Designed miniproteins, single chains, continued (2). Designs and how they scored, part 15

Each design is a single chain, and the fold is of that chain. pLDDT is the mean over its residues in the fold that is shown.

## One batch from the design tools (miniprotein)

Design m4492
Fold by ESMFold2-Fast:
Structure m4492 (fold): chain A 100 residues (1-100)
Amino acid sequence: SVEEEVKKIFEETLEKLRELAEKLDPELKEQVLKMLDSMEKAFKSEKPIDVRAVLTYLQILRHELEELLKTAPEEQKPLLQEMIEVVTEASEKILELYKA
């Protein structure tokens, strides 16, 4: 189902972001991991899965990463940019499922 594909995309996206976060400086890592934990808890509270809510979570996550990017050390910026790209790709994949 589309809902199962959306769940898979979101869960795989969170896992990928957790892997990237492990490479961040300790302070940024803690901030990002708390954010990802909050998003996962919000997603798991949904019954049934609301695709619009998932897209909203991804938009919030992208915005928070963009805010962190503004004040991040130069060495950390490429990792945060990669994370923003991961979130953007996930949103695009979910939107494509609903265009078909």
Scores: mean pLDDT 83

Design m4493
Fold by ESMFold2-Fast:
Structure m4493 (fold): chain A 76 residues (1-76)
Amino acid sequence: SVTKEEMLSGASPLMQEILEVLLRGAKTDEDITRAGYTAQLILQAKSDEEVEEILDEFNRSELLPEIKAIMEKHKK
């Protein structure tokens, strides 16, 4: 199993900020694994629409504004 600390320590600054948002309230190994997989898909997304679809698929659409803000910050 991967810990939150292991997942964060190996990540880029952009990935770390996305993971910190997705890992909020994660308590099980399944929650942590899902957060990591979701973050990886978000980083591979080529448009804001793809990010929206990814978050909707994993029932995390409430995080969309925060994820968009993080991604916009890292475009600078």
Scores: mean pLDDT 79

Design m4494
Fold by ESMFold2-Fast:
Structure m4494 (fold): chain A 62 residues (1-62)
Amino acid sequence: SEMERKLEEAIKKAVEAAKELQKLHPDETITTTALVDEDTVVVVKVEGDKVEVEVMSVEDYV
């Protein structure tokens, strides 16, 4: 579905951004976010070799 595609694109974007920032700041915890739509946000946290992805409502994030 279009929503699933937007979600996958947002996750990919946030993960790529987090990994790029981690190259500049090794050994630090990096957090990035990307909007899927007006109501949905993806939060990515990278710590060492660990990548965590959380999908949440913008209402719960703000």
Scores: mean pLDDT 79

Design m4495
Fold by ESMFold2-Fast:
Structure m4495 (fold): chain A 88 residues (1-88)
Amino acid sequence: EKKKIEELKEELRRHMEKLKMPEELKAVLLDVLEKLAEAKVPISTLEEIRELLLEFAEKVKDVPLNSDEFLELRNELGKKIEEILEKS
């Protein structure tokens, strides 16, 4: 449902704005939800992934985008998303 997907994206966007995250990082995390929605992932799975993206945002809010630390955290996020998708 488009409305539910937009609500999930809006909740993630508001949280990232509260954390004062860079626009580039906000766009990347929102794009993850959009691509999964296009792939017809169930809404319940998208809700789980949104929670994971919120946790990632909290961890990386002060981490430089071009750092090895950021790359490691991004790779960890990707693995966790894959694990959630495999359970669905």
Scores: mean pLDDT 79

Design m4496
Fold by ESMFold2-Fast:
Structure m4496 (fold): chain A 87 residues (1-87)
Amino acid sequence: DEILKKLAELVKKEALKVFEETYERLAKETGKKNEEKYEKKKKELEEKIEKEIEKLIKENAGQEKFAELLEKAKEEAKRLAEEAVKE
């Protein structure tokens, strides 16, 4: 289903954007930058999202489930970005 593939790409793109923007904001506000933690947490986010996407595609889940995943992915992105700056 091409629509589900596009939704999957959108989820990944939006979550990574939230992660990057949150990290940059917090790093600027705190004066703390940790490139190693940034890369590690970004990879964790990507892997988690990819696994959840694969599950939804395999189950032929509807658009509503992808919308739920997007919201969860955005919250995880914020959490992981906060962890990246806290060390």
Scores: mean pLDDT 81

Design m4497
Fold by ESMFold2-Fast:
Structure m4497 (fold): chain A 87 residues (1-87)
Amino acid sequence: SREEILEEVDAILKGMKYALEVYRYAENGDLEKAKEIVKKFVKEGSPLEKETALAFLRAMVEIERRAGRDVSKLEEVLKYFEEEYKK
């Protein structure tokens, strides 16, 4: 139904929004705030939201790496996200 499609689109947009927020904090070197956002999102987010956020963060790491940027901080936060999601 239209309602089901809109719910899935909303979940994807929420996942992307969380990934961008995490990315911004990681880029600014605020890993504690990035991890705080991740921990809350992993507890409160839907499976589709979390899978979307992980996929988006992984894509951002690859884009940054190809651009010759230091991805160490973003990779640390991504690893934290993956470990929290496994729990």
Scores: mean pLDDT 86

Design m4498
Fold by ESMFold2-Fast:
Structure m4498 (fold): chain A 69 residues (1-69)
Amino acid sequence: KYQLVTITLTGVKADDVKDVITKNGGKIGSFPNDTQIKAFVPSKAMDKLKEDIKEATSGNATIETQAII
């Protein structure tokens, strides 16, 4: 029901997308470095999260699902 995702940012700060993750029901797990965020996101919210992050970062982000839990 949740996906563990890694969001990789290029040219934007992790803080700029933290609120977008939380607003979509996601929980921030960790920041492996200053350009990556690991988060747990409801599977139903994934499409909207991808759209919201694309808008917030002007497409300068990659989202990869690591696991489904």
Scores: mean pLDDT 78

Design m4499
Fold by ESMFold2-Fast:
Formats: structure tokens, sequence, C-alpha cells
Structure m4499 (fold): chain A 95 residues (1-95)
């Protein structure tokens, strides 16, 4: 979970930066909530990787929907890349 958690902490930071740059901030706020929920699942003494993955898939979909509303599309792309890398790390740990 260490690598996935580090990727998600960086994604959380980028989503906070994206929030004031969106004309539809509710999508970023919901994505941020889902990333934080995934982090909480990974920080458990017995991590729920399946639940963490579900939260990240939801965050990815929300962030894709948020992309047209952002004044910083490159920052959205970077946040998406971090979420996708975290999902790959979780898939590796679940295999």
Amino acid sequence: TGKASELLREAERLLEELLPKSSNPSLIELALREVRRALRELERPVPDLDEAKRHLVTAEHLLIRAQPYSSDPSLVERALELLQEALRELDREMS
C-alpha cells in the first residue's frame, strides 16, 4: 500500500490545487472525497484494497467529467495519471 498511498497523497494535493480552477468545482470536490476515502481504506490495519479500488475508479470517472470545466487541463491530466498509477499498484497487490 505504500506506493499507492504516496501516489494518492500527491493526487489529493493536485485536486486541492484544481478546486479553485474549475467552473464545476463539485466534480473536483467529489473526486477529492473519493481519493480521501481510498486513502482511509489503505491506512487500515487490514487494508480493504477492493473498497479502495472502487473509490479510485469513481474518482477517475469524476475527474474525467471535470476535465472540460478546468482552466488547467494539464494539471487534470497529471492528477488522472496519478490515480491510474495508484489503480495499477492496487491491482498488482490484489493479484
Scores: mean pLDDT 86

Design m4500
Fold by ESMFold2-Fast:
Structure m4500 (fold): chain A 68 residues (1-68)
Amino acid sequence: MKERFEKLIEEARSLAEELRKLGLDTAANQVEQLIDAAKKYFEKGDYETALKIAERAVSLAREALRYA
């Protein structure tokens, strides 16, 4: 569980950096907000919600890059 969560967060972070390099600051900021929310839920012990939000962060970042 922790390894899967950490991998999703690192992927989302990497994609957010790529969005920022392309000048897509609004999308990068949205991905970072989702990363922060996911970490907050993980720290609370709500692992299911944390994973779902982390997956949404990666999905949103990938879609933003695809249609850039």
Scores: mean pLDDT 85

Design m4501
Fold by ESMFold2-Fast:
Structure m4501 (fold): chain A 62 residues (1-62)
Amino acid sequence: LTEEEKRIREAMRRVAATLFGVPESELPEDAVELAKRIADALGLTEEQRKLLIENAVKDVGP
């Protein structure tokens, strides 16, 4: 991961923790699962949700 990508992932986790009202330890470790929860919480469209998940998968790699 680049420094920029690492910062974005950290920000996403903070946002998710705030949205769900839980500590970071309660969040999914898998970026894809985290992305799904964020998309659902934000009320994103099915198309936007799919795009977010696809980007998470490509960013994470194996």
Scores: mean pLDDT 69

Design m4502
Fold by ESMFold2-Fast:
Structure m4502 (fold): chain A 72 residues (1-72)
Amino acid sequence: MSVEEAVERAAEALGGSPEVLELLRKGAEKLLQGDVDGGNQLFGEAMRLAKASPEGKRAVVRAQNTAIDAAS
């Protein structure tokens, strides 16, 4: 799974909001740049904004792990 695909799936799981998708994309970009704290803050904000379900939170964690693996 690509980082982009994982981010898109996480956004869908969080209700498909454009604002949530943008936060997830920026978070993934930060993780790919090695800014783990900045990336995690943006993903956390996306989950809070979306009032994420357990399924949505799992999709976000999958996207975070995909971006971290791609940065390594």
Scores: mean pLDDT 82

Design m4503
Fold by ESMFold2-Fast:
Structure m4503 (fold): chain A 109 residues (1-109)
Amino acid sequence: SAAAIEAYRAAWEAALREAERLGVLEVLAELQVDENHRLLVLLARGGDTVAVLEVDYARGEGEAYAVPAGHPEAAALRERALALAERGASLDELRALREELRAAAEAAR
């Protein structure tokens, strides 16, 4: 529907605006968490910053959580996300990684 397309656009524009604000323009991995394609999680970086971008197509919302590159967890989470993107991942692995990335980003706030 037109409403669904608008929600998709709004969510993506919000997430990209947060990525620009944080300077995290290099996408390292795309993590699909919701099997109904209602939520997309992106791992991105810029300079010393690592961020998780969440695009919620159902709500038309986008958010970013930034983890400083110097944080002990940032490098390990980045390496795990990249490895999962390269080899493929189960939904359970993607969900676990998303929660770890979100928790680390929230703790770094």
Scores: mean pLDDT 71

Design m4504
Fold by ESMFold2-Fast:
Structure m4504 (fold): chain A 103 residues (1-103)
Amino acid sequence: MSKVLEALIKDLELVSKGDIEKAGASLLFLATILDPDGFVREQVKAAKLGLNDVETAITLASFVLAKSGYDVEKIEEIKKTALSSSDDKEKVKIFTEGLKSLS
């Protein structure tokens, strides 16, 4: 579980720096094992809502963590708090610090 959180935090930090191609690898791998169909549905939902790359990454990471057995209510609270920020760097910071509380 700690390794999953560490991988997702690293991926989100890479997304905030524009390294989207590298950042997606851990998310895609975990999604393929846990719920590939659900992951595709979440990607489509994010696109339909007009979410940017950072907001999409936060949404997909939240989905993967929920499927991994972490507390869904805690994840949704962390996600809502992060996405309420107007700044992408602050969104990543709030979300990644919140994820550290799940370990």
Scores: mean pLDDT 74

Design m4505
Fold by ESMFold2-Fast:
Structure m4505 (fold): chain A 100 residues (1-100)
Amino acid sequence: SSEAEKELEELIEEMYEIMKKALEGKISRDEALKKLEEIIKKMIELVEKHNIDINKVGRLLREYLDKLPKTPEAEELIKELEKIWLREYLKMQEKKAAAS
């Protein structure tokens, strides 16, 4: 739905702002990672509930991540984000398999 897609875009923007604040030293890395995990869980739930095209999600994520500074610190934060995404996605797949 258009409302679910808007909510997803708002979550991606919130994720970007958290990453930006962490890179600017306004919040700790640990606090940022906890907030990012919560946002990613909400994004995965929306994608599943509303059958949102994962390729659209990937394109939006890439656009926002490309706006981050090209520094080693930003690269490591993106790497941690990818690890959180993969972990939460696999947990969702396990829950689906267990419910079947």
Scores: mean pLDDT 82

Design m4506
Fold by ESMFold2-Fast:
Structure m4506 (fold): chain A 100 residues (1-100)
Amino acid sequence: MEEEYARVRQEVRELADELRQISDEVKKHNPELAEKLRALADALRRLTESDPEQMAVGLREIARTVRELADEAYKAGLTSVAEKLRQIADRLEELARRLA
C-alpha cells in the first residue's frame, strides 16, 4: 500500500502539471475553460496531501469534472483539448481504483 500510494501521488502530480499545461494552451482562446482547468490542477495537488482513501474519492470527483470540461472543450471546437481531457479523466479513474 505505501509504495503504491507513493507511485499514485507522483502520477497525480504529473496529471496536475498536464492540466496546467493545457490551461496555458487554451487561455488566449477560452480563458474561462483555462481558469477551470487551473483550479482542477490546484485541487489535484492538494489531494496529494490526503490519505489514500480520501485521495481515491477526490480523484473520482475530479475525473467527473474533467469529463464535463472535456465536453465543454468539444462544444467550443477544441477537439484536441477535449481528447486530452478525456484521457486524463480515464487515468484519474484508474489511479483511484489502484488506491481502493
Scores: mean pLDDT 87

Design m4507
Fold by ESMFold2-Fast:
Structure m4507 (fold): chain A 75 residues (1-75)
Amino acid sequence: ELAEILASIDPVIMQAQQISGQAAQRLRQGQSEVDVLREVKEQLEELLKQTKDPELRELFQKAIEELEERLKELE
């Protein structure tokens, strides 16, 4: 039961880690922070649509809100 729950969450967690890693790589390559954060926000919003777990949904919503605040600061 726990293993099945973890297996259902794991693909979403892996996708979130990949998004984070790609964002860090793009920043290291000299990409604009604004452009990178906008793309990360879009990717997290898409991931949120696929997420049924309430705790993960809340986590992603908070991450999106933090990205929106950061983007507002960069205006």
Scores: mean pLDDT 74

Design m4508
Fold by ESMFold2-Fast:
Formats: C-alpha cells, structure tokens, sequence
Structure m4508 (fold): chain A 63 residues (1-63)
C-alpha cells in the first residue's frame, strides 16, 4: 500500500530534522527521538540545557 512508503519517508525526514535541531540546540550530549506516523512525524530533541520539539506533517505542497 502507498501508505507504507509515506511512513518510511516520514521516518527519514524526522531523522534529518532531528539532526538539524540537535546541532542548533547548543551542542553537548544530545538525545534525539523521532516518531513517524502516516499522518505526521514528531521529533523531540534534548541537547544540553534545552528541549526542542518539532512536528513534521506528512503532506507537502510541490512547486
């Protein structure tokens, strides 16, 4: 089913986003958790003395 591929794409995107957030957060020991869903992906990053959360919707508007 097409939904499976969408879920996998969400996982990759969540991971990429998590890396960016972790780097910008402040360096030091960083923990990243990414949860992918067919509707959206949720990324939670904890770095140093801060916590960052991002939501990545599954839908994208092409140009």
Amino acid sequence: SAGEEAARSSERRALEAAKGVAEKSGGGPASVTATAHPTYAEVTSTAGDGVARERVPNSEAPA
Scores: mean pLDDT 60

Design m4509
Fold by ESMFold2-Fast:
Structure m4509 (fold): chain A 62 residues (1-62)
Amino acid sequence: SAEVRRLLAARGVRLSPEEEARLLAFVGGDVQRTLELLNEASGGGREPVTTERVLAVLEERL
């Protein structure tokens, strides 16, 4: 979970405690799953990773 939080911080993604809990539950604290989520949020690197894009991907996958 610490590794996941570092990845989010490094990308400038800022989540509420509730949003962070949802993301951590979704990825299971797994770094690889988190990287896949961030890659999807960036459109495969074509767009910047933003908090709103991360939340949009997470919402779609609920």
Scores: mean pLDDT 78

Design m4510
Fold by ESMFold2-Fast:
Structure m4510 (fold): chain A 97 residues (1-97)
Amino acid sequence: SAAEELAAQRKKKLEEARNLTFAIHGAGHGLRLERGESISVSDAMLEVLGMLVHAEENPAEKPAVLQEMKDRMLEAGARDPATRKVNEAGAEALAKA
Protein backbone atom coordinates (compact mmCIF):
# COMPACT_ATOMS: atom_id res chain seq x y z
CA SER A 1 0.00 0.00 0.00
CA ALA A 2 0.99 3.66 -0.31
CA ALA A 3 1.17 3.88 3.48
CA GLU A 4 3.59 0.91 3.61
CA GLU A 5 5.76 2.52 0.90
CA LEU A 6 5.83 5.83 2.81
CA ALA A 7 6.75 3.97 6.04
CA ALA A 8 9.61 2.18 4.23
CA GLN A 9 10.93 5.46 2.75
CA ARG A 10 10.73 7.15 6.17
CA LYS A 11 12.66 4.24 7.77
CA LYS A 12 15.37 4.52 5.08
CA LYS A 13 15.68 8.31 5.54
CA LEU A 14 15.89 7.94 9.35
CA GLU A 15 18.60 5.27 8.95
CA GLU A 16 20.56 7.57 6.58
CA ALA A 17 20.20 10.47 9.05
CA ARG A 18 21.35 8.26 11.95
CA ASN A 19 24.41 7.01 10.01
CA LEU A 20 25.30 10.60 9.01
CA THR A 21 24.95 11.61 12.70
CA PHE A 22 27.41 8.83 13.60
CA ALA A 23 29.84 10.20 10.96
CA ILE A 24 29.54 13.73 12.39
CA HIS A 25 30.15 12.47 15.96
CA GLY A 26 33.11 10.33 14.85
CA ALA A 27 34.74 13.18 12.92
CA GLY A 28 34.14 15.59 15.82
CA HIS A 29 35.68 13.12 18.29
CA GLY A 30 38.73 12.81 16.02
CA LEU A 31 38.96 16.61 15.84
CA ARG A 32 38.93 16.81 19.67
CA LEU A 33 41.68 14.14 19.90
CA GLU A 34 43.79 16.01 17.29
CA ARG A 35 43.49 19.29 19.23
CA GLY A 36 44.20 17.62 22.62
CA GLU A 37 40.65 18.43 23.75
CA SER A 38 41.31 22.18 23.41
CA ILE A 39 37.80 22.32 21.85
CA SER A 40 34.49 21.30 23.51
CA VAL A 41 32.33 18.44 22.16
CA SER A 42 29.62 20.96 21.16
CA ASP A 43 32.10 23.22 19.35
CA ALA A 44 33.67 20.22 17.55
CA MET A 45 30.20 19.06 16.38
CA LEU A 46 29.32 22.58 15.18
CA GLU A 47 32.64 22.81 13.30
CA VAL A 48 31.97 19.47 11.51
CA LEU A 49 28.35 20.53 10.75
CA GLY A 50 29.66 23.84 9.38
CA MET A 51 32.03 21.93 7.08
CA LEU A 52 29.13 19.78 5.78
CA VAL A 53 26.91 22.84 5.20
CA HIS A 54 29.79 24.54 3.35
CA ALA A 55 30.31 21.38 1.23
CA GLU A 56 26.61 21.30 0.22
CA GLU A 57 26.77 25.01 -0.76
CA ASN A 58 30.14 24.47 -2.54
CA PRO A 59 29.92 21.06 -4.31
CA ALA A 60 33.46 21.32 -5.74
CA GLU A 61 34.82 21.18 -2.16
CA LYS A 62 32.56 18.30 -1.01
CA PRO A 63 35.04 15.46 -1.84
CA ALA A 64 37.77 17.16 0.24
CA VAL A 65 35.37 17.72 3.19
CA LEU A 66 34.21 14.07 3.11
CA GLN A 67 37.85 12.90 2.99
CA GLU A 68 38.71 15.11 6.01
CA MET A 69 35.75 13.61 7.92
CA LYS A 70 36.97 10.08 7.05
CA ASP A 71 40.51 10.96 8.22
CA ARG A 72 39.13 12.31 11.54
CA MET A 73 36.97 9.18 12.02
CA LEU A 74 39.93 6.85 11.35
CA GLU A 75 42.01 8.79 13.91
CA ALA A 76 39.17 8.54 16.47
CA GLY A 77 38.85 4.77 15.90
CA ALA A 78 42.61 4.25 16.17
CA ARG A 79 42.89 6.24 19.45
CA ASP A 80 39.54 5.11 20.92
CA PRO A 81 38.57 1.60 19.68
CA ALA A 82 35.19 1.91 21.45
CA THR A 83 34.10 4.31 18.65
CA ARG A 84 35.21 1.96 15.81
CA LYS A 85 31.82 0.23 15.34
CA VAL A 86 29.99 3.59 15.24
CA ASN A 87 32.58 4.83 12.70
CA GLU A 88 31.71 1.90 10.39
CA ALA A 89 28.10 3.16 10.16
CA GLY A 90 29.43 6.70 9.61
CA ALA A 91 31.72 5.53 6.79
CA GLU A 92 28.69 3.97 5.03
CA ALA A 93 26.81 7.30 5.32
CA LEU A 94 29.77 9.23 3.85
CA ALA A 95 29.94 6.77 0.91
CA LYS A 96 26.30 7.67 0.09
CA ALA A 97 26.89 11.44 0.42
Scores: mean pLDDT 69

Design m4511
Fold by ESMFold2-Fast:
Structure m4511 (fold): chain A 71 residues (1-71)
Amino acid sequence: SMAENKAKVEAAIRRAQQLSEKVSPETAAEVLRTSLLKVPGVGEDTAEEIAELVRQGNFEGALELALKAVS
């Protein structure tokens, strides 16, 4: 469902923020990209755009784009 997909992308972004702080933005972006590709409605281009926002430390932008992609 759309609600399930929104919950999944929110959890993935939250985990990426944690990984960015504990490991690196690059590792967080890679893990997030892989997780997002498993969510119905998220294509490779969108997943990469969201991952790039995470590499830049823009978690708010990453979350907004992810939620829009699964709406």
Scores: mean pLDDT 86

Design m4512
Fold by ESMFold2-Fast:
Structure m4512 (fold): chain A 88 residues (1-88)
Amino acid sequence: SDEEMAKTLSEGVVRLIEKLGGVVNEETREKILEFIREHLEEVLEKIKELTGIDPRTVEEIKKAFELLEKDPEKAKELIDFLILKYNS
C-alpha cells in the first residue's frame, strides 16, 4: 500500500541521515513521514534516478536503500533533494 511504502521510505531516509552523521529525534521522524506521504511519487522517481530501481513495493524500496547505504554520494544527493523540496 502507499502507506506501507511511505513508512518504509521514511525509515530508509532516517537511516541514511544517521549514516551521514545526523541525529533524528521522534518529532523529526514524524515530519519526514508526513513529507514523504505528500510527495511519495516525486521521492520514488528520485530514487529510481539514483539507483536504477523503480521501487513500487516495500521489498524494492528496501533494495534501493541497500544500494544508497553503500553509495554516500547518492545518499547525500537524495537527502539534498528532500531538503530542497521541503524548503520550497
Scores: mean pLDDT 84

Design m4513
Fold by ESMFold2-Fast:
Structure m4513 (fold): chain A 92 residues (1-92)
Amino acid sequence: MNEKLKKIADILSLSEEEVEAAKSYLEQHPALTPASIQELPERIQILLILDQWLTLKQPYSDSELLRIAQSYGLSPEGLAQLKEALKQLKQQ
């Protein structure tokens, strides 16, 4: 498993099955768009958004990433989970 993906999964308390589903999804859909991820569970959407953010050579600011997540249709609860995950990733 990619160490970054594993850290995100641990922060979001995702099961191994949910992480394997996310990996399978990334193999089929290498470019993430709002339309491509809208059918996925919100916790998986958060995982994929954070994985993409960590892979960027020029990462978004927290405010820009949250704006992008909101454009993807994340709930207020999902946005709160994303904020907490970002905080934990920066502390590690």
Scores: mean pLDDT 71

Design m4514
Fold by ESMFold2-Fast:
Structure m4514 (fold): chain A 65 residues (1-65)
Amino acid sequence: MEKVEEGRRLLEELVEREPGARIVSAEGNKFRLSVPKEDVGAQIRAAGVSVELALMGLELEIEVE
């Protein structure tokens, strides 16, 4: 299984768990995720996923709305 595919799955799982979060883009090893400014818990969980992706050589840009 490719690292990019694993990263995509992790983000899909996060979005399913966090209804305010949305995947903005997924392009190669780079992903963008939008999370609500008022939901600090979702931001912390998104940061955790960002670390997991970084360990796989992937990048996650978190956009706070």
Scores: mean pLDDT 79

Design m4515
Fold by ESMFold2-Fast:
Structure m4515 (fold): chain A 85 residues (1-85)
Amino acid sequence: DVSEWSEEELREMAIGGLELLIDTTKTSGDEEVAKLIEEALEYVRQGDLEKAIELLKEAKEKSKNPGIRLGLDAVIDLLKKAKEL
């Protein structure tokens, strides 16, 4: 079903994006930001998208890396779209 493919794609994209951001953030040495992203990933897996978005916004505020902040904005946008489905 077309509707199921859309939901699965958004979920997979968000999870993949978060896993990439965790790896990138750990490599940059920002362990506090990485921990917030890891907690957000667990909430995405649980279906609690509101709490995931909140944790990602906190991670963005704590990160001074413009690439990480841009990636967090992209994942937040994906999660907001998934929440509307």
Scores: mean pLDDT 79

Design m4516
Fold by ESMFold2-Fast:
Structure m4516 (fold): chain A 61 residues (1-61)
Amino acid sequence: EEEEMLRLRGEAVELALKLFNNDRAKAHQYLADLIQKYRDEGLDDLEAYRKVVEELKNELK
């Protein structure tokens, strides 16, 4: 599960950087806000990152 978490975090960062045209500050802020949103909804970190990756993939369409 820890390896899966690292993979999802890496994918989320790559997708966020694509979404914000390599603006690292905006990408990290977006990820932080989205992860916090899912944590507030009661999801664990692994589930939160899965949701983040899914949303980023949908936004990049």
Scores: mean pLDDT 80

Design m4517
Fold by ESMFold2-Fast:
Structure m4517 (fold): chain A 62 residues (1-62)
Amino acid sequence: SQSEQVRQQYERQAEEARRRVEEAAKLSSPEHAESLRRGGENVERRLREQGEREAQRIEQQS
């Protein structure tokens, strides 16, 4: 369904964001790495929330 496709798209974006944060964290000091990971967790949560809202919007238009 369109709603499931949207959820999958945002999940892939969240996974990509996590990968980039982890790569940056490996190149950073331990203190900066911790800050980057916290920021990454917030980005992942927002992306998943946006995907769910978008999917619900599509489902309600059906």
Scores: mean pLDDT 85

Design m4518
Fold by ESMFold2-Fast:
Structure m4518 (fold): chain A 87 residues (1-87)
Amino acid sequence: SSRELADKSFSSLPKEVGLELTIRITSATLSGDEEEAIKEIEDLRKEIKKTVKLTPEQEKQLDEYFDRLKKEAREMSRLIKEYDSLQ
């Protein structure tokens, strides 16, 4: 599946890079900063493509996964802003 491919590609990153990108994406998403979250997701995609040799089919699956991840980040940022507006 595209998620399994992305998970395997992510695990092939140096631990420090993968951890830092995960923290940055999580922090940006939780802050409601949609633009920063999308930027961090794109940085992760770029780093995976730089680090992992992918076939054209695998690149398509990875791109589909990252498009979904960006959509989820936008939705999460929206939900956080809605939650903040209720307080």
Scores: mean pLDDT 72

Design m4519
Fold by ESMFold2-Fast:
Structure m4519 (fold): chain A 97 residues (1-97)
Amino acid sequence: MAYEEERARNKAEVDAVKPLVDKGIDALEKGDIETAQKYAEEARAKGGHVAAGRLDTAAESVKTGNPAYSVAAALLFAEAGRPDYARRVIAATEKLT
């Protein structure tokens, strides 16, 4: 089905830049928004546009104090087959916002 194919594609793109996503989420958990955005840009430069967009949305949630961005980022990570990243993003934003 098309949704399963798209989810698999998104997961593969996130997995291709996994070390950068891991570092970005680690930075968000520490409240280091600038470092998280730096890793999002590095992921984007390597073609990881899906991962970069999710990290940018998560960083924006923490930066602006708007939990709606956190929910959006978490949903997008869950749709990319990464519920672990989704949970960590929500927890980081709730702690910092």
Scores: mean pLDDT 76

Design m4520
Fold by ESMFold2-Fast:
Structure m4520 (fold): chain A 65 residues (1-65)
Amino acid sequence: MIDAEKVAEEARKATGDPRITPEDVKWIAEKLKNKEKITPEEVAERLGISVEAAQKVLGIVKKAL
């Protein structure tokens, strides 16, 4: 089980973007657990952040799983 609230806080600190929510983290974690394709570009589009920030978020969620 992923601590989505903790991971979202870590992602916000790493990216400097306050808009990253626990719900966004849960969405990414669900796709990764289901072995669905997820790209930094898809994360960036959904969250409204840069691709560079999305790469950091995706990496943090992957490490938390």
Scores: mean pLDDT 82

Design m4521
Fold by ESMFold2-Fast:
Structure m4521 (fold): chain A 86 residues (1-86)
Amino acid sequence: GDSQLLNEIQSLLEKAKSLNPDLEALLDSLLELVQKLVSESDPLKKDILHGLALITVALLKLVTTNPELKQLLDEILDLLQKLDKM
């Protein structure tokens, strides 16, 4: 369910913050965006929020040089895709 996927994403984001404290604010912003996405009932707004979350993760992957963070961001992307199907 959405709550399980949200909890998994939150755990990965907490791990990401431990690896890159300099990105804490950006990772927290991503978590807020995902929380807003899972609480949204309007299909169009949900699609826009989902797209914004995917773009944010892609940008974080582009700017990071940490391979462990890139791996965590890939896992977050997979979970975000699963949210769209539930």
Scores: mean pLDDT 82

Design m4522
Fold by ESMFold2-Fast:
Structure m4522 (fold): chain A 59 residues (1-59)
Amino acid sequence: SLDDEIAKIKAELAKTLQQIDAEKAKASPLEQSLLDGVKAVYEGTVNVVIRRLEKKKAA
């Protein structure tokens, strides 16, 4: 169902963000800056997908 798909995407988003934070802990300052940018873009993009699916479920 769309509810199950949305829940799965939210769980994968949380897991991926945690993995990025773990990589940042091991990274150089320059790499940390790049990872911050990647994290922001990825989180924003996934949230757009989640919102589209939530609207589709309501329709």
Scores: mean pLDDT 83

Design m4523
Fold by ESMFold2-Fast:
Structure m4523 (fold): chain A 99 residues (1-99)
Amino acid sequence: KEEKLAELEALLRAAGVPEDHVRMIVNALKAVYDAKDDFDLEVAGSIAIIAVTVALMDPSLTPAQRALLEAVRDAIVEGTEKKDPEQALENALAAARAH
């Protein structure tokens, strides 16, 4: 479980995403994964979406980094809507591996 978050963190760093954004996104996704009920999942999912959206406001991001973060955000949105935190993390990893 922690291995998937560590892989996502490594992939975001390899893409050159700033460390502060990487840490915020990974910590928010950990909260999504640790959610105990639907309410905690909705709150954690919203925080994760906000973390990626704030990162996307950084004007220093390359177009490739921006596309990667948009794909990760879309994956989190889908996983949160379907109430499947495991799928949200898997989709985020798949998006990061594709970029």
Scores: mean pLDDT 79

Design m4524
Fold by ESMFold2-Fast:
Structure m4524 (fold): chain A 94 residues (1-94)
Amino acid sequence: MKARRAAEIAARGAEEGARRGGGAREAARSAGRGGEEGAREAGTKEGELSAGLASGVAQISAGSGLVGGDERYGAELAAKGGRAGAEAGEALAK
């Protein structure tokens, strides 16, 4: 319904992936699924943009951690990136 809600669902997807202990790749994949679900729930272009940014930033953040070879750190960065992307997406949708 609201862009903020779609972004929060995407961010939660990244956090869930990180908590499952799957590392950065699973966090990024979960962020992608959360983004798709958030966009579907929002049903608006603004919600889709917010969810997309949350997922994209989470994936980039996960990749940054993996460059250092630390998958746990990559997963933490994915969760943080997802939240940051969600907040940025909501601001841009305004």
Scores: mean pLDDT 64

Design m4525
Fold by ESMFold2-Fast:
Structure m4525 (fold): chain A 86 residues (1-86)
Amino acid sequence: MPLSPRQIADQSKAAVEDGIANNDLDGGIARVREIIDQAPSIKQIREARIYAMVEMVDAMINQDYVKAQSYGTVVTILHEKIKELE
């Protein structure tokens, strides 16, 4: 079963947070790319980006800067993948 847009965003965010916690952000970003590559279509990636953007803004409002940074990194990687697929 393919990952939902929410699962792509949430699992990718967790990978970035794990990378930050272990002082291995490059490894976290590499894991995000692996997760995104499981998306079957550009539509699903676009939906994941919208979800991650909403979560990033919500985290910023709540002053959870690590969560905001993690979702922000996911948004950037999803945006790059969308440009690659278009």
Scores: mean pLDDT 84

Design m4526
Fold by ESMFold2-Fast:
Structure m4526 (fold): chain A 106 residues (1-106)
Amino acid sequence: LFAAGDYQALIAKQQERLAKNPNNAGAWTELGYALTQLGDYDQAIEYSQKAISLSRPEEQSGPLSVLGISLVQKGDYEKGREYAQQSLSIDPNNMMAHLALYRANR
């Protein structure tokens, strides 16, 4: 497990990438991931939705998995499952989407 400072460093790196290109879907996805790990699920959901809006459908597995796990962590198990399943339909090896489904099933 990474320390909170490691995720804060990741956030700083993605903010620098977004300062250079605010349409970088990968940077929004990694920012959402770091925020999910720090427990800021509302911000993670917002940034994951931003990444989805900037991505081609075939590239949406990452942000869909962050959206899925964040919703599950907030207690929205039904929506979290739906987004995790959508993520896995694009990339069946997405570990975060598998984790979201595992946690949603209690």
Scores: mean pLDDT 86

